# Designs tried in a protein design run: designed miniproteins, single chains, continued (2). Part 25

Each design is a single chain, and the fold is of that chain. pLDDT is the mean over its residues in the fold that is shown.

## One batch from the design tools (miniprotein)

Design m4839
Fold by ESMFold2-Fast:
Structure m4839 (fold): chain A 61 residues (1-61)
Amino acid sequence: MQEELLQLIEQVPDEDLELVAELLVAVSPGKTPIAEFPSNFTKQHLVLEVRSLPPEKHKEL
């Protein structure tokens, strides 16, 4: 599950990164610091956030 999610993130276009980040916030609103989308937001930030989520939340993505 986690590996498939990380692979999907790599396939996401840069313009869609914000949408995926919003999905992460919806799944774990108090846990994802990426919610404010820093100016240097990249796929690496998204990967780190996904790795920080509990396994149960990975199934919701």
Scores: mean pLDDT 57

Design m4840
Fold by ESMFold2-Fast:
Structure m4840 (fold): chain A 85 residues (1-85)
Amino acid sequence: MEEEKARLEENLKNAERQLKEASDEQLKKLGDDMVSNAESSVKTKFEQEAAARGLKLLSEIAEEKGLLDTAKKLKETAKKLEESL
């Protein structure tokens, strides 16, 4: 359990660095893919928690880049996923 959480934190830090370097078009496409994947429910509780954290991270980066509509959609999807836990 602790090893899985440590791996998730490391993966999120690596993803944050890559996402900050991504183009606006890449972030929009990734956001749409992540929302679609989150809505297609075949996920364990851990996978749902990981997806919610990823959606929040991407929404923050999208907001920093001025992609406000994308950021709002990602935040709403993350909130719905967290409420289903």
Scores: mean pLDDT 75

Design m4841
Fold by ESMFold2-Fast:
Structure m4841 (fold): chain A 84 residues (1-84)
Amino acid sequence: KKITLSPEEDAELLRKLYSSDPEKVRDALMQVARMLIEEGSSLKAIEVTLQSLKNLMILMGHDEEIVQKIVEEVLEQAKEEMGL
């Protein structure tokens, strides 16, 4: 079943995603990936979600190469946490 964030948790997650700090972006993307794992989402669904968030981060002025590397690292960690 879908995990629902409180308005405060949602605001904090968005604050991290919209941060100019790539480490905060990594934390936010990993949080999203873990939420999707808890709801039973496939690795492919996690990948699609992270790619969409990557596009948003690039729009916010993050370096594409840095965000792409973060997404790859988060996907690898998510795969390990799923036991794949």
Scores: mean pLDDT 77

Design m4842
Fold by ESMFold2-Fast:
Order: sequence, then structure tokens, then C-alpha cells
Structure m4842 (fold): chain A 96 residues (1-96)
Amino acid sequence: MEVRKEIEEKVREIAREVGRKVTEELLAKGVDPREAAETGARKGAEEAIKEAMQELRDKANNPSPGFFEGLKKLVEEVAEESRRELIEERLEEAAK
């Protein structure tokens, strides 16, 4: 489904970009890789939710509250999946 895929890609893109930046900053400060990845991924997910929800609000004319609540849950679910994927990817890189 095109719309769902577009939302998923947008959330993952923002989560990865912000998450990687925060993770790299924490690693530079000597934080443990797992802790840095978890903190970075969390902040990335928070920013992705904020940006995606703002974009969805801007695109929708007269949306129902239930419609946005459903989209928010979808965005939060994808952000959580992206958080887990980022942590796994980082740990795999550290193992190689």
C-alpha cells in the first residue's frame, strides 16, 4: 500500500538521520555502544513522530480526531520498529 509505505519510509528516514547523529555524539563522549544506540534511536524516533505527525496535519483538510489518532499509532509503531532496527544494525556493525 503506497500511503503506508510512504509514511514508513518518512518515519524511518528521520529516525535514522537523527538517531545516527545522536549515537555518534554519544560514542564520541565514550558512552557504551549499546547505550548510545538505544538513546540515539529513542531520540530519533521521538523526532520522527513529531515531524511525521506535523506533515500529516499539514496535508489533511478537516481531519477527524479518530483519523489522526489512528495515524499517530501507525507512526509510533513504525518509529518503534525503526528504533529496534537501528540498535540491531549498530550491534551487527560492532560485531564485524
Scores: mean pLDDT 73

Design m4843
Fold by ESMFold2-Fast:
Structure m4843 (fold): chain A 60 residues (1-60)
Amino acid sequence: MKWSSEEAREILAEEFRKLTADKSEEEAQKIADALLAFGDENPDAPVEEALELIRKLAAE
């Protein structure tokens, strides 16, 4: 599904919360900003690509 769908956005929100639970507010915001930039540049991207992005950034 597209990342912009309501269902995909719920999945992304839950995954983001899990991945950033142990991170600082600043670190979580950087990941959120990157996800927003990805969405603006790739409006038709599937949710799996957005999930891969936040997982990679959270691992750093």
Scores: mean pLDDT 76

Design m4844
Fold by ESMFold2-Fast:
Structure m4844 (fold): chain A 103 residues (1-103)
Amino acid sequence: MLDEKKLEEKNREKAKEIAKDEKKLELLIELLKELGEILGNEKLKELAEKLEKAKKEKNEEEIVEAIAEGFKLLLELQHKYSTDEAVSEKLAKAAEELEKKLE
């Protein structure tokens, strides 16, 4: 019960961790831009730009919200493109690189 709120809180906690680590934040922005170009997805590009702007303005709240929104969008895209081999491979590689850098 309340799985949506629980997932939102988990994403927010991960977002706070990434927001405190400048290297992880830069990596996430780079991955969102790269995926946005590969998929032609304007929302991914907009989120990457919002993250860069919030980072420059040192607005931690906006950084956390944009990262959490990015995680939701990436998860939705992975499910949507699960049957598209070329897109699925690119998403899997991006997720693997993100996980490796978050270690």
Scores: mean pLDDT 72

Design m4845
Fold by ESMFold2-Fast:
Structure m4845 (fold): chain A 65 residues (1-65)
Amino acid sequence: SLEEQIAELEQQLEEAKKLADPLELLVKKRDIQEQLGVLRIKAVVEQAPEETLNQLDDLDSRLKA
C-alpha cells in the first residue's frame, strides 16, 4: 500500500543517517528524495487522506535538513 511504501522510505532514511561517509549519505538521500517524489504524485492522484500527505511532507522536510 501507499502507507507501506512511505514506511519503507522512512526506514531507508533512518538507515541512511547511520552512514559515516557524507557523500554516500547525499547519494542515498537523493535516491530517497526521487522515490518520495513519485509517491507524492501517486498520493495526489489517488486522493490520499490529509494524514498521508502530511507524512510525505514531514519526510521531505527531514530529507532536506
Scores: mean pLDDT 81

Design m4846
Fold by ESMFold2-Fast:
Structure m4846 (fold): chain A 87 residues (1-87)
Amino acid sequence: SARARAVAERLAELDPAVRLPELRPGDDLVKIAAELIIRFLSSRGASVERLVAAGLSRAAATALYETFRADPSAFGELAALAEAALR
């Protein structure tokens, strides 16, 4: 979706460690953007405010940030929250 692409691009602009993959026709942009959100949460500069700046709602950004801080290995829960934040 256009929103998932925009969030992925904004995350890459906010943190150079988040590298945008080459996007191809037929790619699941929501899954790609969700993976990039999780990578961004692992970055030194990760914060609720920067997730909001990337285009997430404050509620979604807070849920993702707190879930990651509590258990950074909760990949299934983080992926579900990130995908829900992107629609």
Scores: mean pLDDT 80

Design m4847
Fold by ESMFold2-Fast:
Structure m4847 (fold): chain A 74 residues (1-74)
Amino acid sequence: SVEELRAEAERLVREALEAETDPARRQAIMRHFTLAAGEVDAALAAGDEARAREILERLIKWLRQRLAEIKASS
């Protein structure tokens, strides 16, 4: 569900922020997450659950890639 995808994205952003030590990169992650969350809310307000799901799936994929890069550079 959209709610399950949102919960997963929130878990991943928390994990990424805990792992990332660079303040500028932490800020970039937070900015990206906040903008994507706003797009999800706009899609849901328009009744476009398919669009909201696509945005969340893309966000989750991006967060997983960021986490992999953080772990690789440690």
Scores: mean pLDDT 87

Design m4848
Fold by ESMFold2-Fast:
Structure m4848 (fold): chain A 82 residues (1-82)
Amino acid sequence: SLEEEILKLIDQLREHFAASPKLTEEQKLLLIRLSNLMYEYMEERQKKSGKLDPKEILDKVSRAVQALVQLQPAEEVFSILK
């Protein structure tokens, strides 16, 4: 599922940030992929709930990425998108 793929990528990137503050090119591509999946998840959720709000989606994705960089658990990072 999209949720499972997001959680997996959050965990992988969280481990990378814990080990080193420098991102490899492969880790940068994973971060881009994760951001894209987060946007897809938010768009699907908003379509089910009614109207798409671009500002809310952008804000939640941004906060989730910040939580990831701060080494919060994958489940806590993902919960920001809910």
Scores: mean pLDDT 80

Design m4849
Fold by ESMFold2-Fast:
Structure m4849 (fold): chain A 100 residues (1-100)
Amino acid sequence: SHRQQAIDHLRLARSYAQQALSLSTNPQARQYISQAISNLDRAIQHVQQGNLQQALDDLVQAGRNLGLASTLSNPQARRYISQALSHIGLASLHIQQALS
């Protein structure tokens, strides 16, 4: 289902964000990545509950926090942030399809 595909992509995004966090040395970048992981956890919960609009709002916040973290991150951490952002985009697409 579109909801299951969204959850699968959100779990991958969370995994990549955790990898970025483990490689990040900048304290501000680490804080933004941690906030993004929190936003992703809430998005997963909202998708599971059928609160799809709230899930999309959570993903906007996750994407914003990862974007800010990327500007402060080393190249290795940035690669994982980019992977997380890609999976957020795919999850958002599946959530929007579930709303249709």
Scores: mean pLDDT 93

Design m4850
Fold by ESMFold2-Fast:
Structure m4850 (fold): chain A 94 residues (1-94)
Amino acid sequence: SEMEKKAEELIEKLKELEEQENIDIEEVRRLFEEAKEIIPYLSLETAEKLLSALLSVLVKIANDPNASPEEKREAHKLLDEALELYEEYKKKAE
């Protein structure tokens, strides 16, 4: 599937961001917006992998002692949105 391929590309980009010392929260937000568009068309397994990669990057920013209070606030906001999206997706898939 083209959507499954796009999801794998997003997962790779998120993993690359997680390896960076200074993660751009706006880039994470952009990838999250792309993820939201494709998640309804993904298998549960692929959606879980994509959401897991997003959560991992966001948790790293939220816990980074070098991140600004504004960056941490944005990371927590995106974490809440991602967790809500995951819960809604699981309910629809079951």
Scores: mean pLDDT 83

Design m4851
Fold by ESMFold2-Fast:
Structure m4851 (fold): chain A 114 residues (1-114)
Amino acid sequence: MEEKLRKFVEEIRKAIENFYKLGKEAADNPEKAKQYFDKAISEFEKARKLAEEVAPYSPLARQAVEEMKKAIENLQKAREAYEKDPALAGKYMREAFKEISEVEAYVEQIEKEL
């Protein structure tokens, strides 16, 4: 079980790092923004699947799964709105940021218990 929790922590930290990189890269290279969205969404989906495997054994992992689902949904909505309505895309990105911050808090607590 601990090895699965460690793997989840590794993958979610990678997804969070890439999400912050998405913000920087989208500002510098708007034409690549969709590629960065796709990468962030894919990495969060991978981390969510790992979290679901450990959710029965960790209340914090269960909370992380719920916030990750919301973050993934908002990232997908931001990606769809990006070219058509940048203001709406920004709103979904802000919601995703809040949800990702909650996931970060749960991950920090899981690491302290490992």
Scores: mean pLDDT 80

Design m4852
Fold by ESMFold2-Fast:
Structure m4852 (fold): chain A 81 residues (1-81)
Amino acid sequence: MKEEEERREALVEKYAKELVEKSKNEEELEKLVEELLERALSGIDATLPAEVQEQDRRALEELVEEIRKKALELFKEEKEK
């Protein structure tokens, strides 16, 4: 449980940093986050029961939202320096 949370935080930071590095402005950052979400959702296995697909969707939406928040924080810090 705790190790899984640490792994999640590490993934969020990794993706957030990559998005910030690729983004020249906040609008481009938001676009990249939106593209990441679309790609993640398209990877959901359509053969799974609807309840499982919905759980996977929520989990991915939460993960991408955490990445978005972290990326915006890092982007703001980089622009303030």
Scores: mean pLDDT 76

Design m4853
Fold by ESMFold2-Fast:
Structure m4853 (fold): chain A 58 residues (1-58)
Amino acid sequence: ADLDRLAQASRLAAEMLKAGETDVDKIAERLVEEAGIDPETARSIATVVARAKTLTPE
């Protein structure tokens, strides 16, 4: 039950994208360092968040 870490990682990824960070690798690495989640999970979160922003422009 690491829901809090996953929520923190998703929020951090969104904040990094808002700040202008578009590199998925940099976002994923930050999530590992800040939220302490597995690199594989961090990369998945970073990819999903970045892709959602690109897929549905408003």
Scores: mean pLDDT 74

Design m4854
Fold by ESMFold2-Fast:
Structure m4854 (fold): chain A 55 residues (1-55)
Amino acid sequence: GTTQDQVDRLAQQLGDLAVRLGEASRTDPDEAARLTAELQRLGDQYRAAVRDYAA
């Protein structure tokens, strides 16, 4: 099953992507769009991991 370490790692990755998205939104709209898609994908993985961990 999913471990707390896996959930924590995904949370850290989401935080890092949010910072990068903020930076890219000011300098590179194409990169911002790419990071937005990646953030949604990683967010889906995080929610699945939290659900599995809580089960």
Scores: mean pLDDT 82

Design m4855
Fold by ESMFold2-Fast:
Structure m4855 (fold): chain A 86 residues (1-86)
Amino acid sequence: MKYSLEEIKEMIIEELSKLPVEVQYKARKVFKSPELGEYSNIEGVAKKLLEKYPDDPEKGIRDLVKIIQDSETVEEAVKKVKEFLE
């Protein structure tokens, strides 16, 4: 199924909103990091996920969320998210 950029953005927001509040706080700090560049906003993340996972963007979103959940610090999460999206 073809996904629109807007649908991917909504799926990312929904998946993040299901996380415990402490993980949601971590995610907010990660996506405000200047080190992420274009990925510091949900549109840039959604565009890259569509590029890397055109046939299964839901899997890409789950992998992204898991990186944030499994990272002990905001700094570690920023580094791993950047590596994942590059």
Scores: mean pLDDT 79

Design m4856
Fold by ESMFold2-Fast:
Structure m4856 (fold): chain A 96 residues (1-96)
Amino acid sequence: MKEIAEEALKELAEKSEEEKKMAEAVKYAIEQGLGEELLEKLRLAGEQGDATAATLAGIVAAYLGDKELAIEMLELAIKLDPSNEIAREALEKLKE
Protein backbone atom coordinates (compact mmCIF):
# COMPACT_ATOMS: atom_id res chain seq x y z
CA MET A 1 0.00 0.00 0.00
CA LYS A 2 2.40 2.74 1.18
CA GLU A 3 5.22 1.55 -1.13
CA ILE A 4 2.81 1.57 -4.12
CA ALA A 5 1.82 5.16 -3.26
CA GLU A 6 5.49 6.21 -2.88
CA GLU A 7 6.42 4.71 -6.28
CA ALA A 8 3.44 6.46 -7.93
CA LEU A 9 4.48 9.84 -6.43
CA LYS A 10 8.06 9.26 -7.63
CA GLU A 11 6.84 8.52 -11.18
CA LEU A 12 4.60 11.62 -11.08
CA ALA A 13 7.58 13.78 -10.02
CA GLU A 14 9.55 12.61 -13.09
CA LYS A 15 6.87 13.69 -15.63
CA SER A 16 7.20 17.51 -15.45
CA GLU A 17 8.08 20.41 -13.12
CA GLU A 18 4.35 21.00 -12.42
CA GLU A 19 3.76 17.32 -11.53
CA LYS A 20 6.94 17.33 -9.40
CA LYS A 21 5.54 20.24 -7.36
CA MET A 22 2.23 18.37 -6.97
CA ALA A 23 4.05 15.23 -5.73
CA GLU A 24 6.11 17.35 -3.27
CA ALA A 25 2.96 19.12 -2.00
CA VAL A 26 1.20 15.76 -1.44
CA LYS A 27 4.22 14.35 0.46
CA TYR A 28 4.44 17.52 2.58
CA ALA A 29 0.72 17.46 3.46
CA ILE A 30 0.93 13.79 4.53
CA GLU A 31 4.06 14.50 6.65
CA GLN A 32 2.21 17.37 8.39
CA GLY A 33 -0.71 15.06 9.29
CA LEU A 34 -3.06 16.65 6.71
CA GLY A 35 -3.46 13.49 4.61
CA GLU A 36 -7.14 12.93 5.49
CA GLU A 37 -8.04 16.59 4.75
CA LEU A 38 -6.12 16.50 1.46
CA LEU A 39 -7.80 13.20 0.50
CA GLU A 40 -11.31 14.62 1.04
CA LYS A 41 -10.53 17.73 -1.08
CA LEU A 42 -8.95 15.64 -3.89
CA ARG A 43 -11.81 13.11 -3.81
CA LEU A 44 -14.42 15.87 -4.26
CA ALA A 45 -12.46 17.42 -7.16
CA GLY A 46 -12.05 13.99 -8.79
CA GLU A 47 -15.78 13.29 -8.52
CA GLN A 48 -16.34 16.63 -10.32
CA GLY A 49 -14.24 15.40 -13.28
CA ASP A 50 -10.64 16.31 -12.39
CA ALA A 51 -8.60 13.28 -13.52
CA THR A 52 -5.42 14.58 -11.81
CA ALA A 53 -7.29 15.06 -8.51
CA ALA A 54 -8.75 11.52 -8.80
CA THR A 55 -5.23 10.11 -9.38
CA LEU A 56 -3.81 11.99 -6.38
CA ALA A 57 -6.80 10.94 -4.22
CA GLY A 58 -6.08 7.29 -5.07
CA ILE A 59 -2.40 7.71 -4.21
CA VAL A 60 -3.18 9.45 -0.88
CA ALA A 61 -5.78 6.79 0.01
CA ALA A 62 -3.19 4.05 -0.71
CA TYR A 63 -0.60 5.87 1.43
CA LEU A 64 -3.10 6.05 4.33
CA GLY A 65 -3.97 2.32 3.95
CA ASP A 66 -7.48 2.69 2.49
CA LYS A 67 -7.22 0.10 -0.29
CA GLU A 68 -10.93 0.19 -1.25
CA LEU A 69 -11.00 3.98 -1.69
CA ALA A 70 -7.63 3.91 -3.48
CA ILE A 71 -9.00 1.44 -6.07
CA GLU A 72 -12.23 3.47 -6.47
CA MET A 73 -10.37 6.74 -7.08
CA LEU A 74 -7.81 5.21 -9.47
CA GLU A 75 -10.61 3.56 -11.49
CA LEU A 76 -12.30 6.99 -11.67
CA ALA A 77 -8.99 8.56 -12.82
CA ILE A 78 -8.65 5.99 -15.64
CA LYS A 79 -12.32 6.51 -16.64
CA LEU A 80 -11.69 10.28 -16.87
CA ASP A 81 -8.30 9.87 -18.60
CA PRO A 82 -7.59 6.39 -20.08
CA SER A 83 -4.02 7.47 -20.99
CA ASN A 84 -3.11 7.90 -17.29
CA GLU A 85 -0.23 5.40 -16.96
CA ILE A 86 0.50 6.21 -13.29
CA ALA A 87 -3.11 5.48 -12.23
CA ARG A 88 -3.21 2.28 -14.33
CA GLU A 89 0.07 0.92 -12.90
CA ALA A 90 -0.90 1.76 -9.29
CA LEU A 91 -4.33 0.13 -9.75
CA GLU A 92 -2.79 -3.11 -11.11
CA LYS A 93 -0.42 -3.33 -8.12
CA LEU A 94 -3.28 -2.71 -5.64
CA LYS A 95 -5.48 -5.45 -7.19
CA GLU A 96 -2.68 -8.04 -6.87
Scores: mean pLDDT 84

Design m4857
Fold by ESMFold2-Fast:
Structure m4857 (fold): chain A 75 residues (1-75)
Amino acid sequence: MREEIERDLSRARELVKQLWEETDPEKAEKLYDEAAELLSRYQPPNSETDLIPLEVERALLLIEAAVAYNAVKRK
């Protein structure tokens, strides 16, 4: 499961990076939806201590995705 979470996080980071560079609202919506779907796969939070840092990273990355998406809408 850890490797699956790390791969989902890696993919989500790439999507968020693309989202920051995106100017088309329609493309931005698709990028945000894909990132949010990947990041939501890990809910609810796992109580295993080794996975807590990955859970925190998922939460922070989801917030970053929302901020990036809202930035596109303001252009």
Scores: mean pLDDT 71

Design m4858
Fold by ESMFold2-Fast:
Structure m4858 (fold): chain A 90 residues (1-90)
Amino acid sequence: SKAKFTIDRYLLLRAALNNPSKFTTTNRDMIDANLEAAELAIQEGDKKEAKKYLQQALKFLENDTTLSDAEKERYKARIAELLSAVGGSL
């Protein structure tokens, strides 16, 4: 049940991120979607896709002007943690 939900959610997020103009509208939404997709990719053992989504999350984070410094540091810390888990770095 939970594993199937995770896989179905991952496939939905991948479809949305490949066609972003139809699904997400803000930098926050894109950061959150890419982070969720990266975490799901890690659960599936797909380190290459996880790195791709984490790099996209970083790009949206760098381009954001609406997030507080505290929110940006929290996102950056989470991205760093997930990158470390897949053998990457900031």
Scores: mean pLDDT 74

Design m4859
Fold by ESMFold2-Fast:
Structure m4859 (fold): chain A 81 residues (1-81)
Amino acid sequence: MDEKELEQQYEAVSRLLETIAGIKVPTEVLRKAAEGDPEAQEELRRIEERAREIVAKLDPEEARRKLEEVREELRREGLPV
């Protein structure tokens, strides 16, 4: 996977977290965490814990609907989903 594909993956993950959990994660945080930055990894861990709590409060059908909506939005923008 080249740099462009990695950036598109980070953008897709950021959009998914924003849509499902309402948390806007900058793509640079995702990239730094993937590159081994301890501060970015700790920030991502806290975001993941919060997102897990939010998702756990959704019913499975609501979570699926939101996932379908954001995947359709990402596909319209040409991002990988």
Scores: mean pLDDT 74

Design m4860
Fold by ESMFold2-Fast:
Structure m4860 (fold): chain A 79 residues (1-79)
Amino acid sequence: SLAAQIAAIEAQAQAEMARIVAEAQANNVPRKETQLRLGEVMIRALEQMLALARQAGDEETAALYQKALDYYKEQMAKL
C-alpha cells in the first residue's frame, strides 16, 4: 500500500539520521556538517514520498511534501 511504502521510507530515513547523530557524537563532528548530512537524508526521503504521492494521484499530500521539500532546501542553502 502507499501508506506502507511511505512508512518504510520514513523508517529508513530515521535509522540513517540516528546513525549520523551517533557518528557525530562519537567523532565530535561540527554541528553545521551534521545538520547538512541530516538535511540531505530528509530531502531524499521527501523526494521519494512526493514521487509516491504523485503516482497515487494524491495531490493534497503531494502539495504538503512539496512545501516541506522547498522549506528544507531553503534551510540547507542557508547553512
Scores: mean pLDDT 88

Design m4861
Fold by ESMFold2-Fast:
Structure m4861 (fold): chain A 59 residues (1-59)
Amino acid sequence: GDAAEARAAAERGIASARARLHPEAADKVTQAARDALAAGGGAEEVDRAMTRAIIEAGG
C-alpha cells in the first residue's frame, strides 16, 4: 500500500489506543504498528496488526 497511508493509519490507531486503553496495552499496539510498518506493510496490514494486539491485550 501507500507508505503515507500506512503511517497515517498507524498514527490514528496509536492515538486511539493511548486514549482508550491502559498504557501497557497501548504500548503493545504501538509496537505492533511499528513492526508492521518496518515490514513494509500497507494501511490494511497495519490495522490488522494493531487489532490483533488489542485482542491479545484483552482490550
Scores: mean pLDDT 82

Design m4862
Fold by ESMFold2-Fast:
Structure m4862 (fold): chain A 80 residues (1-80)
Amino acid sequence: SDAEAMAAFYALLQRAHEALAAGRPVEEVLEEFKAFAETLSKEQLRAAIETLRRLLAAEEDPRLRAFLERAIEYLEELVA
């Protein structure tokens, strides 16, 4: 169910944004994101990468940018 997986992905991104805003370390938030990413299909991973790249292009917060850059890198490794 692509719709359910992408809904969970967007919910996780929202939680990641809130966690980083609350001062949680990028590495801890990234580990939670990586665990979820491993449950995604290659097609879902490609859709996720496109979403993250769009978010990164518009993001000004340095901590959120660091999270997005590392998240994209990890997802690209999983798709390869």
Scores: mean pLDDT 87

Design m4863
Fold by ESMFold2-Fast:
Structure m4863 (fold): chain A 55 residues (1-55)
Amino acid sequence: SDLVKERRERQAKEINEFLEKLKKLIDSMTDEEFDALKAQLHPLAKEFLEKLRKE
């Protein structure tokens, strides 16, 4: 089969699994804990986590 196709499917699955785990982690945090975490992160990661938590 096409290696590019297989790679894309695998990457999508890994990203989805990672997002589920990450959402579970951040949903377990208080707003204060979440703000403390964001203070230590790159701005792009902060923006991404804010969107994920609002989902």
Scores: mean pLDDT 82

Design m4864
Fold by ESMFold2-Fast:
Structure m4864 (fold): chain A 75 residues (1-75)
Amino acid sequence: VPQLSPAQQAADERGLKVAKAVNQAIERVLKEGKPVTVEADGITVEAEVLPDGTIRVRLRSAAGEDLGEFTIPVP
């Protein structure tokens, strides 16, 4: 709604683009069974299946700065 500042709206929009890239990387790694890299809005998303059957997702900026990583169980 119109309560959000322009800066907050831009951050939310970037978050949605990154979330879409994460979902795309997860779908692709599940189909291909090998590491996948997807880029959205200057952020690189790397996804791979670990030996325990979980998916590791890693986020990195265009400058190569690590933004974080997390794991999810295969659905």
Scores: mean pLDDT 73

Design m4865
Fold by ESMFold2-Fast:
Structure m4865 (fold): chain A 60 residues (1-60)
Amino acid sequence: GDKISAAKNVISKEVSEAEDIEDARSKLEETLLPVLKELTAEEANEISTAAVELLSEKYG
């Protein structure tokens, strides 16, 4: 839904704009933790997977 799309856009932006992996993780913790608490387990897993994949692609 819209919340998942918005969260994925935030992940893409924070990962792209971060200086390093530690900066990216810090920003994602601040922006995604509140959102993850409002999502179902399946939605939270989808968002977490997207974040891990983008971090791995840019920094791994």
Scores: mean pLDDT 77

Design m4866
Fold by ESMFold2-Fast:
Structure m4866 (fold): chain A 100 residues (1-100)
Amino acid sequence: SIEEELKKAIEELEKLIKELEEKYGDNEVVQETVRKARELVEKAKELLEKGEYEEAAEQLFSAAIGIHLAAKYVNDKETAKRASEIANRVSRILRKLKEE
């Protein structure tokens, strides 16, 4: 279901956020991106609970793109790839929601 796919994206983004907090604690650019991504993920959770799937997906897409760019900035290719894959999956969900 769309709800389950969005829940998976939330779980994966929360894991990436935690990993970036632990690995790049002294990098102010990464930490600011992590803070913003956490806010977007929390907003997505609220929207998902309300059944606002399109808005939730938009928040998750923004969080994933932010993480992707921060990971590229610190040359963390694995994290950048994981974030990009989440962004692509969420983008597909968002397109499906807009076409239904």
Scores: mean pLDDT 88

Design m4867
Fold by ESMFold2-Fast:
Structure m4867 (fold): chain A 94 residues (1-94)
Amino acid sequence: LLSQYNDLIDRRNQIRSDGLDNVGLLNGEAFRARSDALRIIATGTPEEAADAKAKADDTISELLKRRDDIRDETNSRLSSLDSQARDLLNRLLS
């Protein structure tokens, strides 16, 4: 039971770490897409600016949706593991 509890905690910590890294990468990609679009908007023609804005809005929206999906999935998995860990801890203390 104690080894199973420790394995769950290690797994939980790994899932949390992986989730944070993946969210960070997607936030970074969204930031870069926005920065690239702003450069084109500042230096391009009105048509180039409009096209760059539309493409960036779509790309950023997709990246942020993927980020939110990863966050929700990670939180769901962590919640499940935390529930399992609490059950094991209760069994160890009984």
Scores: mean pLDDT 85

Design m4868
Fold by ESMFold2-Fast:
Structure m4868 (fold): chain A 66 residues (1-66)
Amino acid sequence: MRTVPTETAARAVSAATGLPLEEARRLLTSIGGPEEVSGRDVEEALRRLGLSRERARAIAEALEGG
């Protein structure tokens, strides 16, 4: 499973949802850890923030494969 830096994922979550970067970073750290997160961790964070499964998956896939 590919991981991405938590900072990179936090910036993407913040940009997609409007959540403050500090809050996005804390959320992702609580799910996957402070250094790296998986695409599934990103999907979980986005779904907790109210995004649909399809949107959350698309963002996670873009981070893992982009």
Scores: mean pLDDT 81

Design m4869
Fold by ESMFold2-Fast:
Structure m4869 (fold): chain A 110 residues (1-110)
Amino acid sequence: GGQQESELLRSSDPETQRNILELLIRIGVLALVQGVIKTVEENYKKNNKKLDEKEKEELLNRLAKRLGVPKSLLADPSKIAEGERLLIEQAVKEGRLTEEQAERLLEIIL
């Protein structure tokens, strides 16, 4: 919950706090995007229409590039947790988070 995130931020150095905040923003955007795509698909299905596959593909490609995740994770809302984990793993690989900070963040988010 919010108290656990606040404690993690307060116990970290300023650079680490910035990296955690940027990561949390990206994770929030990922979850929002996946939810919007699901809602659009459900609305189309309710009206006996399918979202144009070409337009969907172009949208997913643009969003995936901006978030730094595979488009398959954006297309499937059930993969939100997988997308969040991937973003955290990328932050560790890029040296923006330590493995210990990543484990704490995963426990809070997932």
Scores: mean pLDDT 67

Design m4870
Fold by ESMFold2-Fast:
Structure m4870 (fold): chain A 74 residues (1-74)
Amino acid sequence: SMRELLERMVALALAVSSEAERAAIRELYAEALTSSPEDVVHLAGDLLRMAERRGYPEEVIEEMRRLLEEMEAL
């Protein structure tokens, strides 16, 4: 489901993020739980762009991108 894909993406980001970033990620997740499917995909895209800008590990970014592609295909 879209929620399961989002939860996996959020878990990946939380595992490698700083404490300040974790607060923002948790806020994004809370917003997504009350959002439309289209808005969830948009928020997931924002999370991926943040991960890329912050220089998260390449393997994490690749998995996040794959999860986003799966959400977009739903």
Scores: mean pLDDT 84

Design m4871
Fold by ESMFold2-Fast:
Structure m4871 (fold): chain A 69 residues (1-69)
Amino acid sequence: TEKVAEQLLEAAKKGDLTSAYKIASQALEDGYDPEKIQEHIVKIAKEKGDLDAAERALSALLMAETVLS
């Protein structure tokens, strides 16, 4: 879960939204809990102070959840 959050945040920080969506979609298909991914994204973003990257990562996760629902 933490590794998924880190990879999502890294892609979001680089502005690579295509990779961010692929990472989010794959994690959800692999059975990762979106709420736990969200918790880790928020935690890492607070530690690093990169709120813009966190917002993009959370947006990608939300879109992946919506498509898979």
Scores: mean pLDDT 78

Design m4872
Fold by ESMFold2-Fast:
Structure m4872 (fold): chain A 97 residues (1-97)
Amino acid sequence: SAEALIEMAREILRKLDEILPQLSPEAQAKVLASKERLEAALAKLEANPDDIRAQTEFLLVLIETSSELYVLARQTGNPLLRELTEFISELSKKAMS
């Protein structure tokens, strides 16, 4: 449901805010870009929650953002970024099932 996707997005954004102060400036810049992209996709979804295309667009942005964060986690070796990518993966599975 749209409500489940919106709730998932809010939980992901909360987790991003939680880890941001603990990251290097370079990692912060990349994570902030991912956050802004998710916030934009969430805003579109909230504007049209019943549009399956808006829901699909949000899921694609989530997949792309998750991939980018996974690469960053691998590049930095930061356990908080790894935990974040695992958290996003688990929430995504639950929201899509």
Scores: mean pLDDT 83

Design m4873
Fold by ESMFold2-Fast:
Structure m4873 (fold): chain A 83 residues (1-83)
Amino acid sequence: MEDFLLEKKFPVKKEDRERLKKRLEEEGLDLSTIPTVKGVALYIEILEEEGRPLSVGELSKRLGVSKKTVSRARKLLEEEKKK
């Protein structure tokens, strides 16, 4: 049932959704209230850690979000890595 909200916001593979859910729990983030940009940033981080980085266009197409949202997510991720 909780997997449904994740699938609706992020139409990615079940395995990737489970990884994203675990990362959200580790960060103390609520999936129901998390901004789309933050969720996309966490997904990008998971893919980069697994050695599977994707372009802005591929992430936009895969996640069903705008390229601007993906770019904002990457910027957020870079800012979080610097702190």
Scores: mean pLDDT 70

